# Designs tried in a protein design run: designed miniproteins, single chains, continued (4). Part 31

Each design is a single chain, and the fold is of that chain. pLDDT is the mean over its residues in the fold that is shown.

## One batch from the design tools (miniprotein)

Design m13055
Fold by ESMFold2-Fast:
Structure m13055 (fold): chain A 83 residues (1-83)
Amino acid sequence: MKEMEEEIVNLLSEVLDRTEYPDKETFLELLKKHFDIGLSEEGLNGLLEYLKMVKESDKETAIKSLEGLKEMFENALEREAKR
């Protein structure tokens, strides 16, 4: 795993633990599948900065941000499957 991908996984894991997210394993699996699609360096940087923002947010805002991120990953995977 590249350094940036590892940092993103660790940051997401920390946010999921802090928010007591019920589906941590599935969320991390979705993130790994999203990496397999191949994110650009800009995409990885954007995701890292987004997760840093979510980490600094209150629990309610963080949960909403995680829900939006999960939907984004699911949509990206669905789009790739249609290709």
Scores: mean pLDDT 78

Design m13056
Fold by ESMFold2-Fast:
Structure m13056 (fold): chain A 68 residues (1-68)
Amino acid sequence: SAEERRRAVVLEAEKQRLREEAAIMKTLSPEEQAKLKAGIEQWIATVGAEYGEEVAAELRAFAEELLA
């Protein structure tokens, strides 16, 4: 469906942003890392509000794996 395709495109784009943020994490202090993680959480919540909780849940799971 058009809905499923739109969700897939959004997920791929936001996962790419998370990969870029994860790369930056390695250059940051612990305090800056905590701020970045809080920012990522807020951003995922914003995406979930616009595209649905399923998208937010998948992005949270991906971020947890990537930032562990």
Scores: mean pLDDT 82

Design m13057
Fold by ESMFold2-Fast:
Structure m13057 (fold): chain A 90 residues (1-90)
Amino acid sequence: MEVLDEEVYTLPPVALKAGETRTFGVKVTNKSDEPLTVQLTVTLTDAAGNTVSATSAPVTVPAGGSAVLEASVTAPRSGTYTVTLTVKTY
């Protein structure tokens, strides 16, 4: 499915331990006059440039409605990670 819109949010770096799981969420508001399908991807990037990502289930937001999207990601190694949240609209 082609992405109609993409919003990217970069959070301050977080210190995580190996096996630690964090949940990140965003509230999406559909200001259009048609339903939109949205999906959240959370990406952790370490200092060496290695990434780990988790993606939410797609959610259909009705015209003029809102939905909360959440995704949980687990750090494979202890370290400091940059967190990037990507919201895609289909």
Scores: mean pLDDT 80

Design m13058
Fold by ESMFold2-Fast:
Structure m13058 (fold): chain A 59 residues (1-59)
Amino acid sequence: MEEIEELRRKAEEYRAAYQAAGKAGVHTDETQQLFLEWARYEAEVERRLKAVNDALKAA
């Protein structure tokens, strides 16, 4: 549970950094990396939530 909350916080940090860079007109490899990190943390949150829901349904 705390792991999912931490992953969500990391996703929001990368999202905010990516959007700030975009608003400043910065389009570099670093900006692309921020987007990829955000997407990966979002995907990990989804996987963790699915696993928790599956475990609860099995109980």
Scores: mean pLDDT 77

Design m13059
Fold by ESMFold2-Fast:
Parts: C-alpha cells; structure tokens; sequence
Structure m13059 (fold): chain A 90 residues (1-90)
C-alpha cells in the first residue's frame, strides 16, 4: 500500500512535468501498447494466468491513456502504477 502510493505520487509528478503535447503522445503510445498486449493475450499457447494478466495490463494502460487525454493526470498515474504492479506479476 505505502509502496503503491509512493509510486503513484512519482508517476503523477512525472506526468505533470510533461507538456500537453507530450502527454498526448504518451496516450497514443499507451493505446498502441494496450492493443499489442490484447493481441498477445489471444495466443492460446500462453498460460491462462499470463493471458489474464496481459488483458488486465492492457485495460489499465487504455484507462491511463483516456485519462491523460481528458487531462486527469492523477487518474492516469493511478492506472499506470497498477499496470506496473501487474507487469511485476508476469
């Protein structure tokens, strides 16, 4: 919990340091990454647990991208931090 909150704060500060243009570019990058992860999650040769994690990571990245486009830097930081946590479970 404390580690999650510290990472979320750091992510928020990093996102706030970006220009609006840089945040838009990041959102586009995150959407493309989410799409790639969803495609990877469709591979039946991967274990179901790993495929589920990939789908969850993709969902969190897509949410972060949407929130960045809406100007919600705090919300974006939360979802990016959750994506990072899920990636560590892979």
Amino acid sequence: SKEFEERRREAREELEALSEEERRELAEYLRRLAEQLRELANDPSLPEEKRELLRRIAEELERAARLLEEGDVEGAAEHLTEADRLIEEL
Scores: mean pLDDT 88

Design m13060
Fold by ESMFold2-Fast:
Structure m13060 (fold): chain A 57 residues (1-57)
Amino acid sequence: MKVKEVDLKGVKDDYTGKEINGKAYVSEESGFVMSKEAFEKLKDGIDPYSGKKLEKE
């Protein structure tokens, strides 16, 4: 699944529930939001909502 890189402030990370202040990634298909740190942990993993690999756009 392709993710869009965005800069966010005060938006919750859908994976960790923590507030994001800075670089984040949003799935264009599911709207799933994750911090840069969460995305880097999942870069070899699979999007839990779609079952597809996470890839940068």
Scores: mean pLDDT 68

Design m13061
Fold by ESMFold2-Fast:
Structure m13061 (fold): chain A 86 residues (1-86)
Amino acid sequence: MDELLARLERLLAEPELTPEILAEAQELVRELIKLAEEQGLTREQILRLAELVGELELRKVRATGVNDVEEVERKLREELAKLEEM
């Protein structure tokens, strides 16, 4: 358990989240969740896993641009601001 948590931390410490690193991190999260269900986790391990999962999801959104709706809304807001300068 602690070894998998440490490995996930190392992957998330990488400055660039490549598709390969993302895939490995997602697999580690899946394995950690399975172990949590089978063996249980301490409160401290649960909190650490939650923090790491949150960081992974945030970095995934930034790296892959999967939030097309927010990008579209931002561009619409910029175009409306230009119209106000007329």
Scores: mean pLDDT 69

Design m13062
Fold by ESMFold2-Fast:
Structure m13062 (fold): chain A 55 residues (1-55)
Amino acid sequence: SQEEFDLASEYAQRVRDAVTAGNREEADKALEEGEKAGVLPSTIAALRRYVDEAL
């Protein structure tokens, strides 16, 4: 749905911003908050891999 897409996009943006800043703690926090907010598990897994590869 549009709501699921918007939610995923918001948390993906927060993760990307944290990675760009070199801030692992903020990236991990964004992933945890996104998971609790209902971002799909597959999306969280992909973002977690991105963080692990970048930082």
Scores: mean pLDDT 84

Design m13063
Fold by ESMFold2-Fast:
Structure m13063 (fold): chain A 102 residues (1-102)
Amino acid sequence: MLERIEELKKEAEKLLKEETDPLKKQALSTLIEALDTLKENYSLVTDKSTMEKLEKILKELEELFEEIKNTPDEDYLRQIGLVLRAIGILLDLELLLEEIKK
C-alpha cells in the first residue's frame, strides 16, 4: 500500500506541474492532500477492517486520478465533479481517521 501511495503522489505532482486548468489543479491538489494524509496515518492502522477501508479509499483516489487525466479541459461541469469527488474522498478519509484516534 505505501509504495502505491508514493507512486500515485509522484504521478499526481508531475501532472499538477504541467496542468493549466484551475479546476483540474484543485482536484489534483486535493488528491495529493488525501494521499499525504493516508501516508502519514498508514502506520497507525493495525486493524484489518480499517486497513480494508483505507485500501478502498486508495482505490477511489487511483480511479479519480485516471478520470482527471481523461477529462477534457472544456468539460467544465465534469471538472467541477472531479473537485467535489476529491473533497468527498478526503472527508471520508478524515472521518475514518477521527474514528481510529478515539
Scores: mean pLDDT 83

Design m13064
Fold by ESMFold2-Fast:
Structure m13064 (fold): chain A 76 residues (1-76)
Amino acid sequence: MIELPEAVLEHSERVQELYRMVLEGASAAEIARRFGISVGLATTAKSLLSTYFTDREVLDLVEESLRRGRWVVPEE
């Protein structure tokens, strides 16, 4: 069983599921279908979670992007 980091567990079930899918090697297309988002958004989220596993700011950004169905990048 894959144990999720505490920072990931503090976020929504959608972020937790996305994180598990990334760890299980799910493709961006599979993630896009599962969450009803674009392949581009899924690719960006997968890349960021693969690089910045426990960064709360990245997890917050991913959660908001999933909620809106589009990538939300705060400038500053």
Scores: mean pLDDT 70

Design m13065
Fold by ESMFold2-Fast:
Structure m13065 (fold): chain A 65 residues (1-65)
Amino acid sequence: MTSLVGQALTLAAAALSGEAGVEVSDDGSGFRARVDHPTPEAQERLRQAALEMLRTGKGVEVEIA
């Protein structure tokens, strides 16, 4: 079945348009998301994705600039 990993990446890309510069990287053991001036909705989407990733046992880092 499709992994949560792919869904988290899709959610980050879909929730955060070009308005909020978003870069998501797989660091091998987890995901790292860098968000530039995120909206409240974008922040909430990222937090939800991070919580789901934590359920898989992977680490998630979110940086807000």
Scores: mean pLDDT 57

Design m13066
Fold by ESMFold2-Fast:
Structure m13066 (fold): chain A 96 residues (1-96)
Amino acid sequence: MLTYEELREQVKLTREELKKTKEFAKKFIEENNVPEEVKEEIEKLLEETEKKLKEVEKLIEEKAPMEEIEEKLKELLEKGLELGRKIAEAMEEVKK
């Protein structure tokens, strides 16, 4: 089981990574004239990932059961991977 301190450190790193991903995605979309449908999908995944991150942060602040925090962290990781895959697919589509 992770400690609350370790969880806070992990969440901080995840927040920094999400910020970088958001900045990259915005620039990529603007510079490559990404189709509106793909843009909307990426923006939705960014919003969903931010929502999951905020849920994890709230649970840590409330000192929720470790099992609940770990399950939410797993959901956050899965959303982050989905977002990364969607961005990679968009990059492939632009380059053919």
Scores: mean pLDDT 82

Design m13067
Fold by ESMFold2-Fast:
Parts: C-alpha cells; sequence; structure tokens
Structure m13067 (fold): chain A 86 residues (1-86)
C-alpha cells in the first residue's frame, strides 16, 4: 500500500541515521506543510512522529491538517514508533 511504502522509506532513512530535522525536511519536500508540522511540535508531539504521520496522511490522499495528522498518529502510532525507535 502507499502507507506501507511511506513507512519503509522512513525506516530506510532512520537506519541511515536521519535526524528529526532530516525527517521534517523530507516531509516538507514531499508536500507536508511546514505550518502543520510546527503546530504539532508546539503541542508536544515528537517531530519524527509528526513527520511520519504527515507523510502517511499525504499518501492516503487526505487533507494535510493537524486533525488528520493526529488521527494518523492514533491509527499508525505503533507502526511509526517501531520504525523510529524499535
Amino acid sequence: SAVEAVLEEIRKMVEAGATAEDLIDYAISQGVPREVLEEMIAMGIDPKEASAAGLIVKAEGRELTVENVIEAIAKYGAEISKILYG
């Protein structure tokens, strides 16, 4: 699926030593709005998790809003956490 492809790309980046800043920059380059990521980070959400979730929302063709990114974290949080920290 498009979501699985995004998770595998993020996994490859993390395995290659990508920082939070690298994942943010990648998400923005793929069309995730900077303002959405900044709002998520201001709410105390992990920058890597916010970036991964933003990329998932984009892959699903959903509107890139804070609400939809939070929903993606709720739905895919276990998979996101595993690729970032497991």
Scores: mean pLDDT 88

Design m13068
Fold by ESMFold2-Fast:
Structure m13068 (fold): chain A 87 residues (1-87)
Amino acid sequence: MEEFEKLLREAEEEIERLTREGLASTDPAARREAMERLRRIPEELREWILRRSIQHQVGVPPSYLPRLRELEARAERAVAEIERAAA
């Protein structure tokens, strides 16, 4: 539980940082890189959840998936914000 909360917090902090960097950049390549990294953040957390579940032969805790979906939505909104600023 504590490890998941830490990873989720770190993921949220990275989304905020990448969003700021993407919005501040005038370089199309740097903006594209920030958007790609934003899309990967929820994916990496999903992989950690699944790997842990398999390794310990336990089910995914029911509370993890809704919070992962919320993180995915947050990352998608950040990408859309950078795309809108670039237009």
Scores: mean pLDDT 81

Design m13069
Fold by ESMFold2-Fast:
Structure m13069 (fold): chain A 107 residues (1-107)
Amino acid sequence: LEEILKELEEILKKLKELMDKYLNGEISIEEFREKTIELTEKAIELLEKAAELTGNPEIKEILERLKELKKKLQDPSLSEEEIIEIASEIILLVEEAVKLLKEILES
């Protein structure tokens, strides 16, 4: 579980850096989208393992929501604003997962 937390913290950092790069005009919306999808998939894999190890229903809820948001982000008809909104929700959910895993480890 500690290893999963560390990997999720790295993914969260990368997601935030990716958003910052996009907002600063360093990458295109399509590059931002593709890399966000890739990082979200990695977060999903880690949270599936965390859910199995802990049986925690809140982790399962975050996992299900991330799967839905990833699917939405794969829609080729999304506007730039919709892509940013979905990516922001993904970041918030990964932050929530990190906080929850820290609380479980501190118990």
Scores: mean pLDDT 86

Design m13070
Fold by ESMFold2-Fast:
Structure m13070 (fold): chain A 68 residues (1-68)
Amino acid sequence: MSLDEVAERFGRLYDWFRQHGSPEQLAALDADIEAVLRETPAERLHELYTRMTGVLEGYVQKVQQQQS
């Protein structure tokens, strides 16, 4: 997956989560993303977006399970 594809996927998932997640879940997601940003060098944008997308996918799955 290219950098553009990962960034687009991240944006789509984040928009969905922002609309369907609770304020508490958004705060937890933002804290986990901040941790990834601290741990991943700025030069590694592809790895950064891949890691952030993986974290976000986990939160999206959790919200979807809670709505079932």
Scores: mean pLDDT 79

Design m13071
Fold by ESMFold2-Fast:
Structure m13071 (fold): chain A 58 residues (1-58)
Amino acid sequence: GADAAVAVVSAASHAGEISGDVGAAATTLIQSGRVDEAVALLRRAGADAVADRVAEAA
């Protein structure tokens, strides 16, 4: 669900896999129910593995 997807983004940001700006934007999109847009944002940022984990968790 959304909480699990947010946890994935938080963990990826803390691990340095994504920038803080990308993490904040992805979290906002997930919390707004816009998971597909969050996944697309992460892929555009080059974080395909994080995007796949977010899609699985949501």
Scores: mean pLDDT 86

Design m13072
Fold by ESMFold2-Fast:
Structure m13072 (fold): chain A 63 residues (1-63)
Amino acid sequence: LDATAVVQKLAQEQGVTLTPEQLASLVSDFQEAYNGFLAVGFPENLARKMAETIVSEEIAALK
C-alpha cells in the first residue's frame, strides 16, 4: 500500500495543499492507524477505510 499516494489523493480531493512536513506527518499517522487496525484483526479493506477516515478528518482540520 502506497501511503504517500493515499494521503496526497485525500488532500487533493479536499483542495488542500500540504507542505512536505504536513505530508510526512499525515503519512506517518496513516501508517500507524492502518497497521494498528490490522494488528487487532480488522480485514485490510476495513483497516484502510478507517485509516483514510482518520487522515481525511486531519486534512479537513487544516482548512
Scores: mean pLDDT 86

Design m13073
Fold by ESMFold2-Fast:
Structure m13073 (fold): chain A 82 residues (1-82)
Amino acid sequence: KEELKNKAESLLGLGKEYFKKGDYESAIKYYKESAELAEKAEDYKLAAESYRNLSIVYEKLGDYEKSKEYLQKAEEYEKKAK
């Protein structure tokens, strides 16, 4: 469980780094991988953060439909995290 959480956290950090560089394609890839591993690890707080960052990237790309979908996922996981 901790191994999956540590990997998810590292991937989230890597996604944030690529987002800052303007590499939105790589940011999306790493945020998705982070979210999936966080879900598998039942780390709902980390899953919520990863989905919120996905929402922000899609907003920057003008894809408001996907941005809204990922925002809703983030809010669902925030509720599970207490």
Scores: mean pLDDT 86

Design m13074
Fold by ESMFold2-Fast:
Structure m13074 (fold): chain A 76 residues (1-76)
Amino acid sequence: SAAEVAARTRAELLRILDLALRQSEKAGETEIAAVLREAREIVRRGGSLDAFVASLDPELQTRLTALLSQAQWELG
């Protein structure tokens, strides 16, 4: 069902965000870790990750996109 597909997509995004957050915390990247925690909460509540990323400063958007791509590659 559409609800099952949506739940799977949300679960996968949360796995990617969780890995990126753990890696950022290990690296001592406190600023990007705070952004990742906010992104995770938005996704948990059914919000749009793309809309959140688009609302960030360009430098932070670039950093976040790179971290999410790396985490997705490691998980998939």
Scores: mean pLDDT 85

Design m13075
Fold by ESMFold2-Fast:
Structure m13075 (fold): chain A 89 residues (1-89)
Amino acid sequence: VQQLKDEVLALAEEAKEALEERDVDPFLREQLLKLIEDLKKAVEEDNFIEAASSLAGIAQLMEQAGELELAERLYALADQVLELARKLQ
């Protein structure tokens, strides 16, 4: 569980860094930062359903920014987190 949490937070940081390297719309950047804060809170509270939702949201923003490989990695991680949530029920 801790390894997955660490991977989630690391990939979210990669998404933030990718957008910081690009001259992207300020609205897109603001939405990303909000989703990352939601993700951090969900991970800290072991709310894996919310964490998976936030990861999927970040993935959609990465697709809009043209970061297709990063978006694919975020979607895959969201699926893993959702599967973990299902097993913990």
Scores: mean pLDDT 80

Design m13076
Fold by ESMFold2-Fast:
Structure m13076 (fold): chain A 105 residues (1-105)
Amino acid sequence: SPAAEAVAEVFDELIKRVEELFKKYNVPKELIEEVLAFLETIKRSTLRMLEEGVPPEIVLGSVETALAGLLQSLKKELKDNPELYAEVKKLIDEALERIRAILEA
């Protein structure tokens, strides 16, 4: 569907921007790989729910919960770099706003 394609593009851009940001800040490779794998898992789950015709409000709630969990984990992992945490949070918040706009259209 057009909505699923648009949501996929948002996740692909988020994954790319998070990888570039973590590389810029010299984040350990293992943490980068873990975070990107988690984002890919959220992407696949979200696209599957949209393909299965799950109501947009339920899909959005699932994405919000998963991304909030990621941010809680990252706040602990990046405790010594609050600027990096703030930048990652901004990227995730912006991606979530775009997904919300797509699903509420």
Scores: mean pLDDT 91

Design m13077
Fold by ESMFold2-Fast:
Structure m13077 (fold): chain A 73 residues (1-73)
Amino acid sequence: SLRDQAQAARQQAQQNRRRARTDAARQQYDQAIHYYQGAINAVNRGDPRFIPIAQQSYAQGQQYYARGQQISA
């Protein structure tokens, strides 16, 4: 489910944030965590009207996660 994907992605972002060597990478992972949490919160409302919002929040989280990975490489 989207909730399970967002929870797993948030956990990975938190782990990578702890291993990050630069403030720039940590800031990208912080944004990823924020947006993944937003996706979880939107799904947890139990209202189908928030599913598109949850999907957009998840996609934003993935973009920030990718930027964190690029900075960390």
Scores: mean pLDDT 89

Design m13078
Fold by ESMFold2-Fast:
Structure m13078 (fold): chain A 98 residues (1-98)
Amino acid sequence: HMHMKVVGTLFLRDASPEQRAEFNEAIRKLAEEKGIKVLSIDERRGTVQFLAESEEAAKEFLEQVVELAREMGLPVTAVSISGYETGLTLWAKRIETE
């Protein structure tokens, strides 16, 4: 239980290009408000990765992103948090938003 930078990852099932565009815009806006750095959004893999100052901040952001996905009817399958410098998985959760 150490305060350190972490990488959060969100895994999506197939979604329409329209839904992905709206979701990507909303994620970026939310990240700016929370001081989260978006590292990548990979449309082919259905993954979003971001950098947070702590595991706590990453969990809060992931919970808000999952809620947003549920409101938009998007199939989020899993979320994970790993240490930025260590690459070790600190937390992972399987999710079904439908």
Scores: mean pLDDT 75

Design m13079
Fold by ESMFold2-Fast:
Structure m13079 (fold): chain A 69 residues (1-69)
Amino acid sequence: LPSLSISDLRARDLGDGVVEVSARLSATAATTVTLEVPVTIDGKEVTVSATVTVAAGEDRTVTRRVTVE
């Protein structure tokens, strides 16, 4: 059975309303995953999401930046 591992999931406030989300993904078979991370900025909760496709046997780090106005 294919397996997906998500590790080192982080969300970081970079200032000026920019949030950086990163995660390490490892899969035994090609798969698509949606990463959703809640982050609090100035008392407001923002959920950032990113859809990523990982190839079979691949282990990679993905990073996404989201601007909050």
Scores: mean pLDDT 74

Design m13080
Fold by ESMFold2-Fast:
Structure m13080 (fold): chain A 74 residues (1-74)
Amino acid sequence: SMEEELRKLLEELMEKYKLSEEEKKQMFDIFDTALKDPEKAKELALEFVSKIKDEEKKVYVGIFVQEVLEAIEK
């Protein structure tokens, strides 16, 4: 399913960019929220990305989160 594919992509992203356990939890919370309330998920995603200190990680995670949210809204 799309949800299973997106979850696997999230796991791969989290491993590639060495996300902390707290960051991983926030990513899954955003994903789960997007399935129920896309507007709230956008707020959580913006807050999450804004807290990332590494500039390269911030850009790549930000793009990925936006793509996931757009895929869920369609």
Scores: mean pLDDT 74

Design m13081
Fold by ESMFold2-Fast:
Formats: structure tokens, sequence, C-alpha cells
Structure m13081 (fold): chain A 72 residues (1-72)
């Protein structure tokens, strides 16, 4: 979980929208929704990498991101 949370937070940190506003201008609910969507997309991506490579590390990553998405 901690690794997944750090990656999601890192991806969103420092990003700005098309109008130059930081993500800090989003409501708590909007930010949570974006984090949930990101976690779900990352879970699917890592599951696909696991299927392609057979590397169990990516299977664990996919599971961590699925659990993270459920918490949001």
Amino acid sequence: MERAEKLVDGILEGRADAHGRSLDDLSEEELRERKRELAERLAEAFEQIYKDTGDEEYKKMAEEFRELAEKY
C-alpha cells in the first residue's frame, strides 16, 4: 500500500491543469476521484505487464493499486 500511495501522490504532485492551476485548487472530493482513477489504471497496467513478463513483482504492484483504489 505505501509504495502505491507514494507513486500516485508523486504523479499528481506538481501537475497543473490546462489553465495553469495546480491540483491544490481541486476539491478534496475531486482529488480523491482522480487518485482512485489513477490507482485503477495503474493496477490494470501492472496486471498487463505481469501477464507479458511473468514477473511476480508486477502482480504484487497490481494488487497494491487495486487495494488503494478501494480505499478512495
Scores: mean pLDDT 71

Design m13082
Fold by ESMFold2-Fast:
Structure m13082 (fold): chain A 100 residues (1-100)
Amino acid sequence: MALEKVELDEEAKELKERVYELIRKYIEGLEGKLSEEEVEEVERELREIEEEMKELAEKLKKLPKESEEAKKLLQKLYAVALAIEEAAKEVEEKEKKKAA
């Protein structure tokens, strides 16, 4: 099965939404639509997520592959990857419309 067909639990879905919104706000900051303080807050939250993902990856290395905990950690990592992909795709579409 492709990774795209992995069913995300509610916790992973919420993490995906959170990461997606933070990336969108970061991009809005780069476009000059946010205050300096709002940009700093978004960058701080993105750094916190990066540290959480590093912790999850380290925990995953120590768990049996078949464990429910390992499956949950994999879903969270996958959710973050999906959020990044969706945010990047939306930015590309906006850039293409701006250039047209």
Scores: mean pLDDT 74

Design m13083
Fold by ESMFold2-Fast:
Structure m13083 (fold): chain A 60 residues (1-60)
Amino acid sequence: MSVAELIARLTDPDPEVRREAFRELYRLHPGAAKAVARALSQSPDPELAEFARELLKEMD
């Protein structure tokens, strides 16, 4: 699965799909995963922003 495909799945309406995609992205490319999570935390979509903030907290 490509990095672009994993990033696309991070915006899926299913929260389980989003978490699975993030776990794979972090496993394969941790730097990219952190950068994407930071970008999503500034999203105008409040659900995506909250999801990204939870991910950033889990990476500490």
Scores: mean pLDDT 77

Design m13084
Fold by ESMFold2-Fast:
Structure m13084 (fold): chain A 80 residues (1-80)
Amino acid sequence: DDRNYVEASYFDEEKGEEVSARLPLSLVREMAEEVTAQSRSLEEELALAKKKIVEGEERERNMTEEERRELLRRSEELLA
């Protein structure tokens, strides 16, 4: 009975491809619990990635402002 099975697709990072399988509902429930646990880990990784981006932007912003000040200083020296 097709109603007792679900065709599930997921990306297998180890194989680098999308995998499809016809799974019994009981197994799908177990997999859902595992995916929920993985989602929490991914949320933590995403938060860390966002923090690194903000830190990177702050460093680059400081560098860009220093470059602007350097250019302004050189322009003033040329105009004096």
Scores: mean pLDDT 66

Design m13085
Fold by ESMFold2-Fast:
Structure m13085 (fold): chain A 67 residues (1-67)
Amino acid sequence: SLKEEAKKLIEEAKKLEENPKAKDYASRAIKYAQKALDLLDQGKIDEAKKYLEAAKKYLELAKKILE
């Protein structure tokens, strides 16, 4: 489900946030994924998907900076 995907992304991003190099991108990924969860709770599925895609992009940037 989209909620489980967002929760998993938050958990992964929190681990990356522990590294100072990735912290800014990981924090942004968490904020966008949390907003997606809020929107899903409101039934705003299309808006939630857009925020979740933004969260995924920031998570990828956090991972890339650690390579």
Scores: mean pLDDT 86

Design m13086
Fold by ESMFold2-Fast:
Structure m13086 (fold): chain A 87 residues (1-87)
Amino acid sequence: GTVSGGAGGGGAADGGELANMTNATGVAEGDSTTVTGLQDGKPATVTVTGGETGAGGGAVGGVGPRATVSDGRVAEGDSGVATARGG
């Protein structure tokens, strides 16, 4: 699916937990997986859709329940970051 994120949506890695949640290496192209974990002690859910090689990323809708990333684009300057496009 296509990803649109807001100010709190984006695959920013915050601590190791979220970086691990957004690292979706091995998710096949066209496949989706859901990763659940914690960010700052709060529940977070990330849906990751595999791109060409399954090298992925994820998106987090702030403290929101979930976000989806297509093609697993990553932003430089942060560990384990994936980028979601804003609307």
Scores: mean pLDDT 39

Design m13087
Fold by ESMFold2-Fast:
Structure m13087 (fold): chain A 99 residues (1-99)
Amino acid sequence: VKEKIDELIERARKEGDPERVLAATILKLFYENKSYEEIKEEIRRVGEELGSPEVADAAIKFLDELKKRGEKIIIPENATEEQLERMIDFLVEEIKKIL
């Protein structure tokens, strides 16, 4: 699953899609069971690297809302590429709603 998420991040980077890079990165960090603070710090860093700090800010607002609601993104260890792509699509749309 981690390797598949890494492939999806790389594809998004090649396509120049910062919303998708950040969405896939969020998914990876939840899969690795990182804390909300660790995820937010990494998202700020990646957003700066992509030249898209506004997208990172939107992603962080989404993460702060998830934390307030006590919600967490759960990725099954046997998740298919189609399931991962669907989850990334969901996160991209949530980020775009905040932008």
Scores: mean pLDDT 83

Design m13088
Fold by ESMFold2-Fast:
Structure m13088 (fold): chain A 68 residues (1-68)
Amino acid sequence: IPSLKEVLDELTKKGKEAAKNKDAALVQTIANMLDNVAVMAAGLGDFELAEEARKAVEEFKEQYKKIK
């Protein structure tokens, strides 16, 4: 079973590839998935992972604005 940190790292990698390819829809989808990771991490008491996921969400929101 992948750890929540492994899920965060994989989504961040895919999000960066989507941004490079100017795939705005995929960047938005990845940002939504990362927001869910932040909620799950906070629910598990992993506040460091939750903050890392929230920072990734903000980064991809900025990338989405640049593509659109």
Scores: mean pLDDT 83

Design m13089
Fold by ESMFold2-Fast:
Structure m13089 (fold): chain A 65 residues (1-65)
Amino acid sequence: INEALKALMSTLSPKEQLAASLIALGLMTGREEAAKKKAIEETGLSEERVEELLKQVRATLEAAS
C-alpha cells in the first residue's frame, strides 16, 4: 500500500475504508468488477458511493508511483 492510498484511507469512515481496501485489491489483481460487488455486499454502501471510492482509489494508486 502506497503513501497516497494511506492518506486517502485516513479520511474515510470504517465502512468506506473496508470498501476502499477491497477495491484497491481488485484493481491490483485485475478483478475490479468483483471487488465493486464485494464492497457493496460487505459494507452496505450504495453503488454510486462505491463508484466514487473506486475513482478515488484508482487516482491514489496512479499518483503514488
Scores: mean pLDDT 78

Design m13090
Fold by ESMFold2-Fast:
Structure m13090 (fold): chain A 59 residues (1-59)
Amino acid sequence: SSSLQQAQQQIQQSRDQNRWWLDRMVAQGVLSQDQADTLIQINDGVLALRLRRKAAQES
């Protein structure tokens, strides 16, 4: 219905891709689980701020 809805879908896809990629890095021994969890939290925070900014612009 809106560009905001499209942005929400894109953000969810980005979250899923980031988690999948980091899970692979942990499985390969490149990262620890704690490091991957920290990176996921940082990325989720950045995406949340982007969505909030987009929502404010459309409101």
Scores: mean pLDDT 79

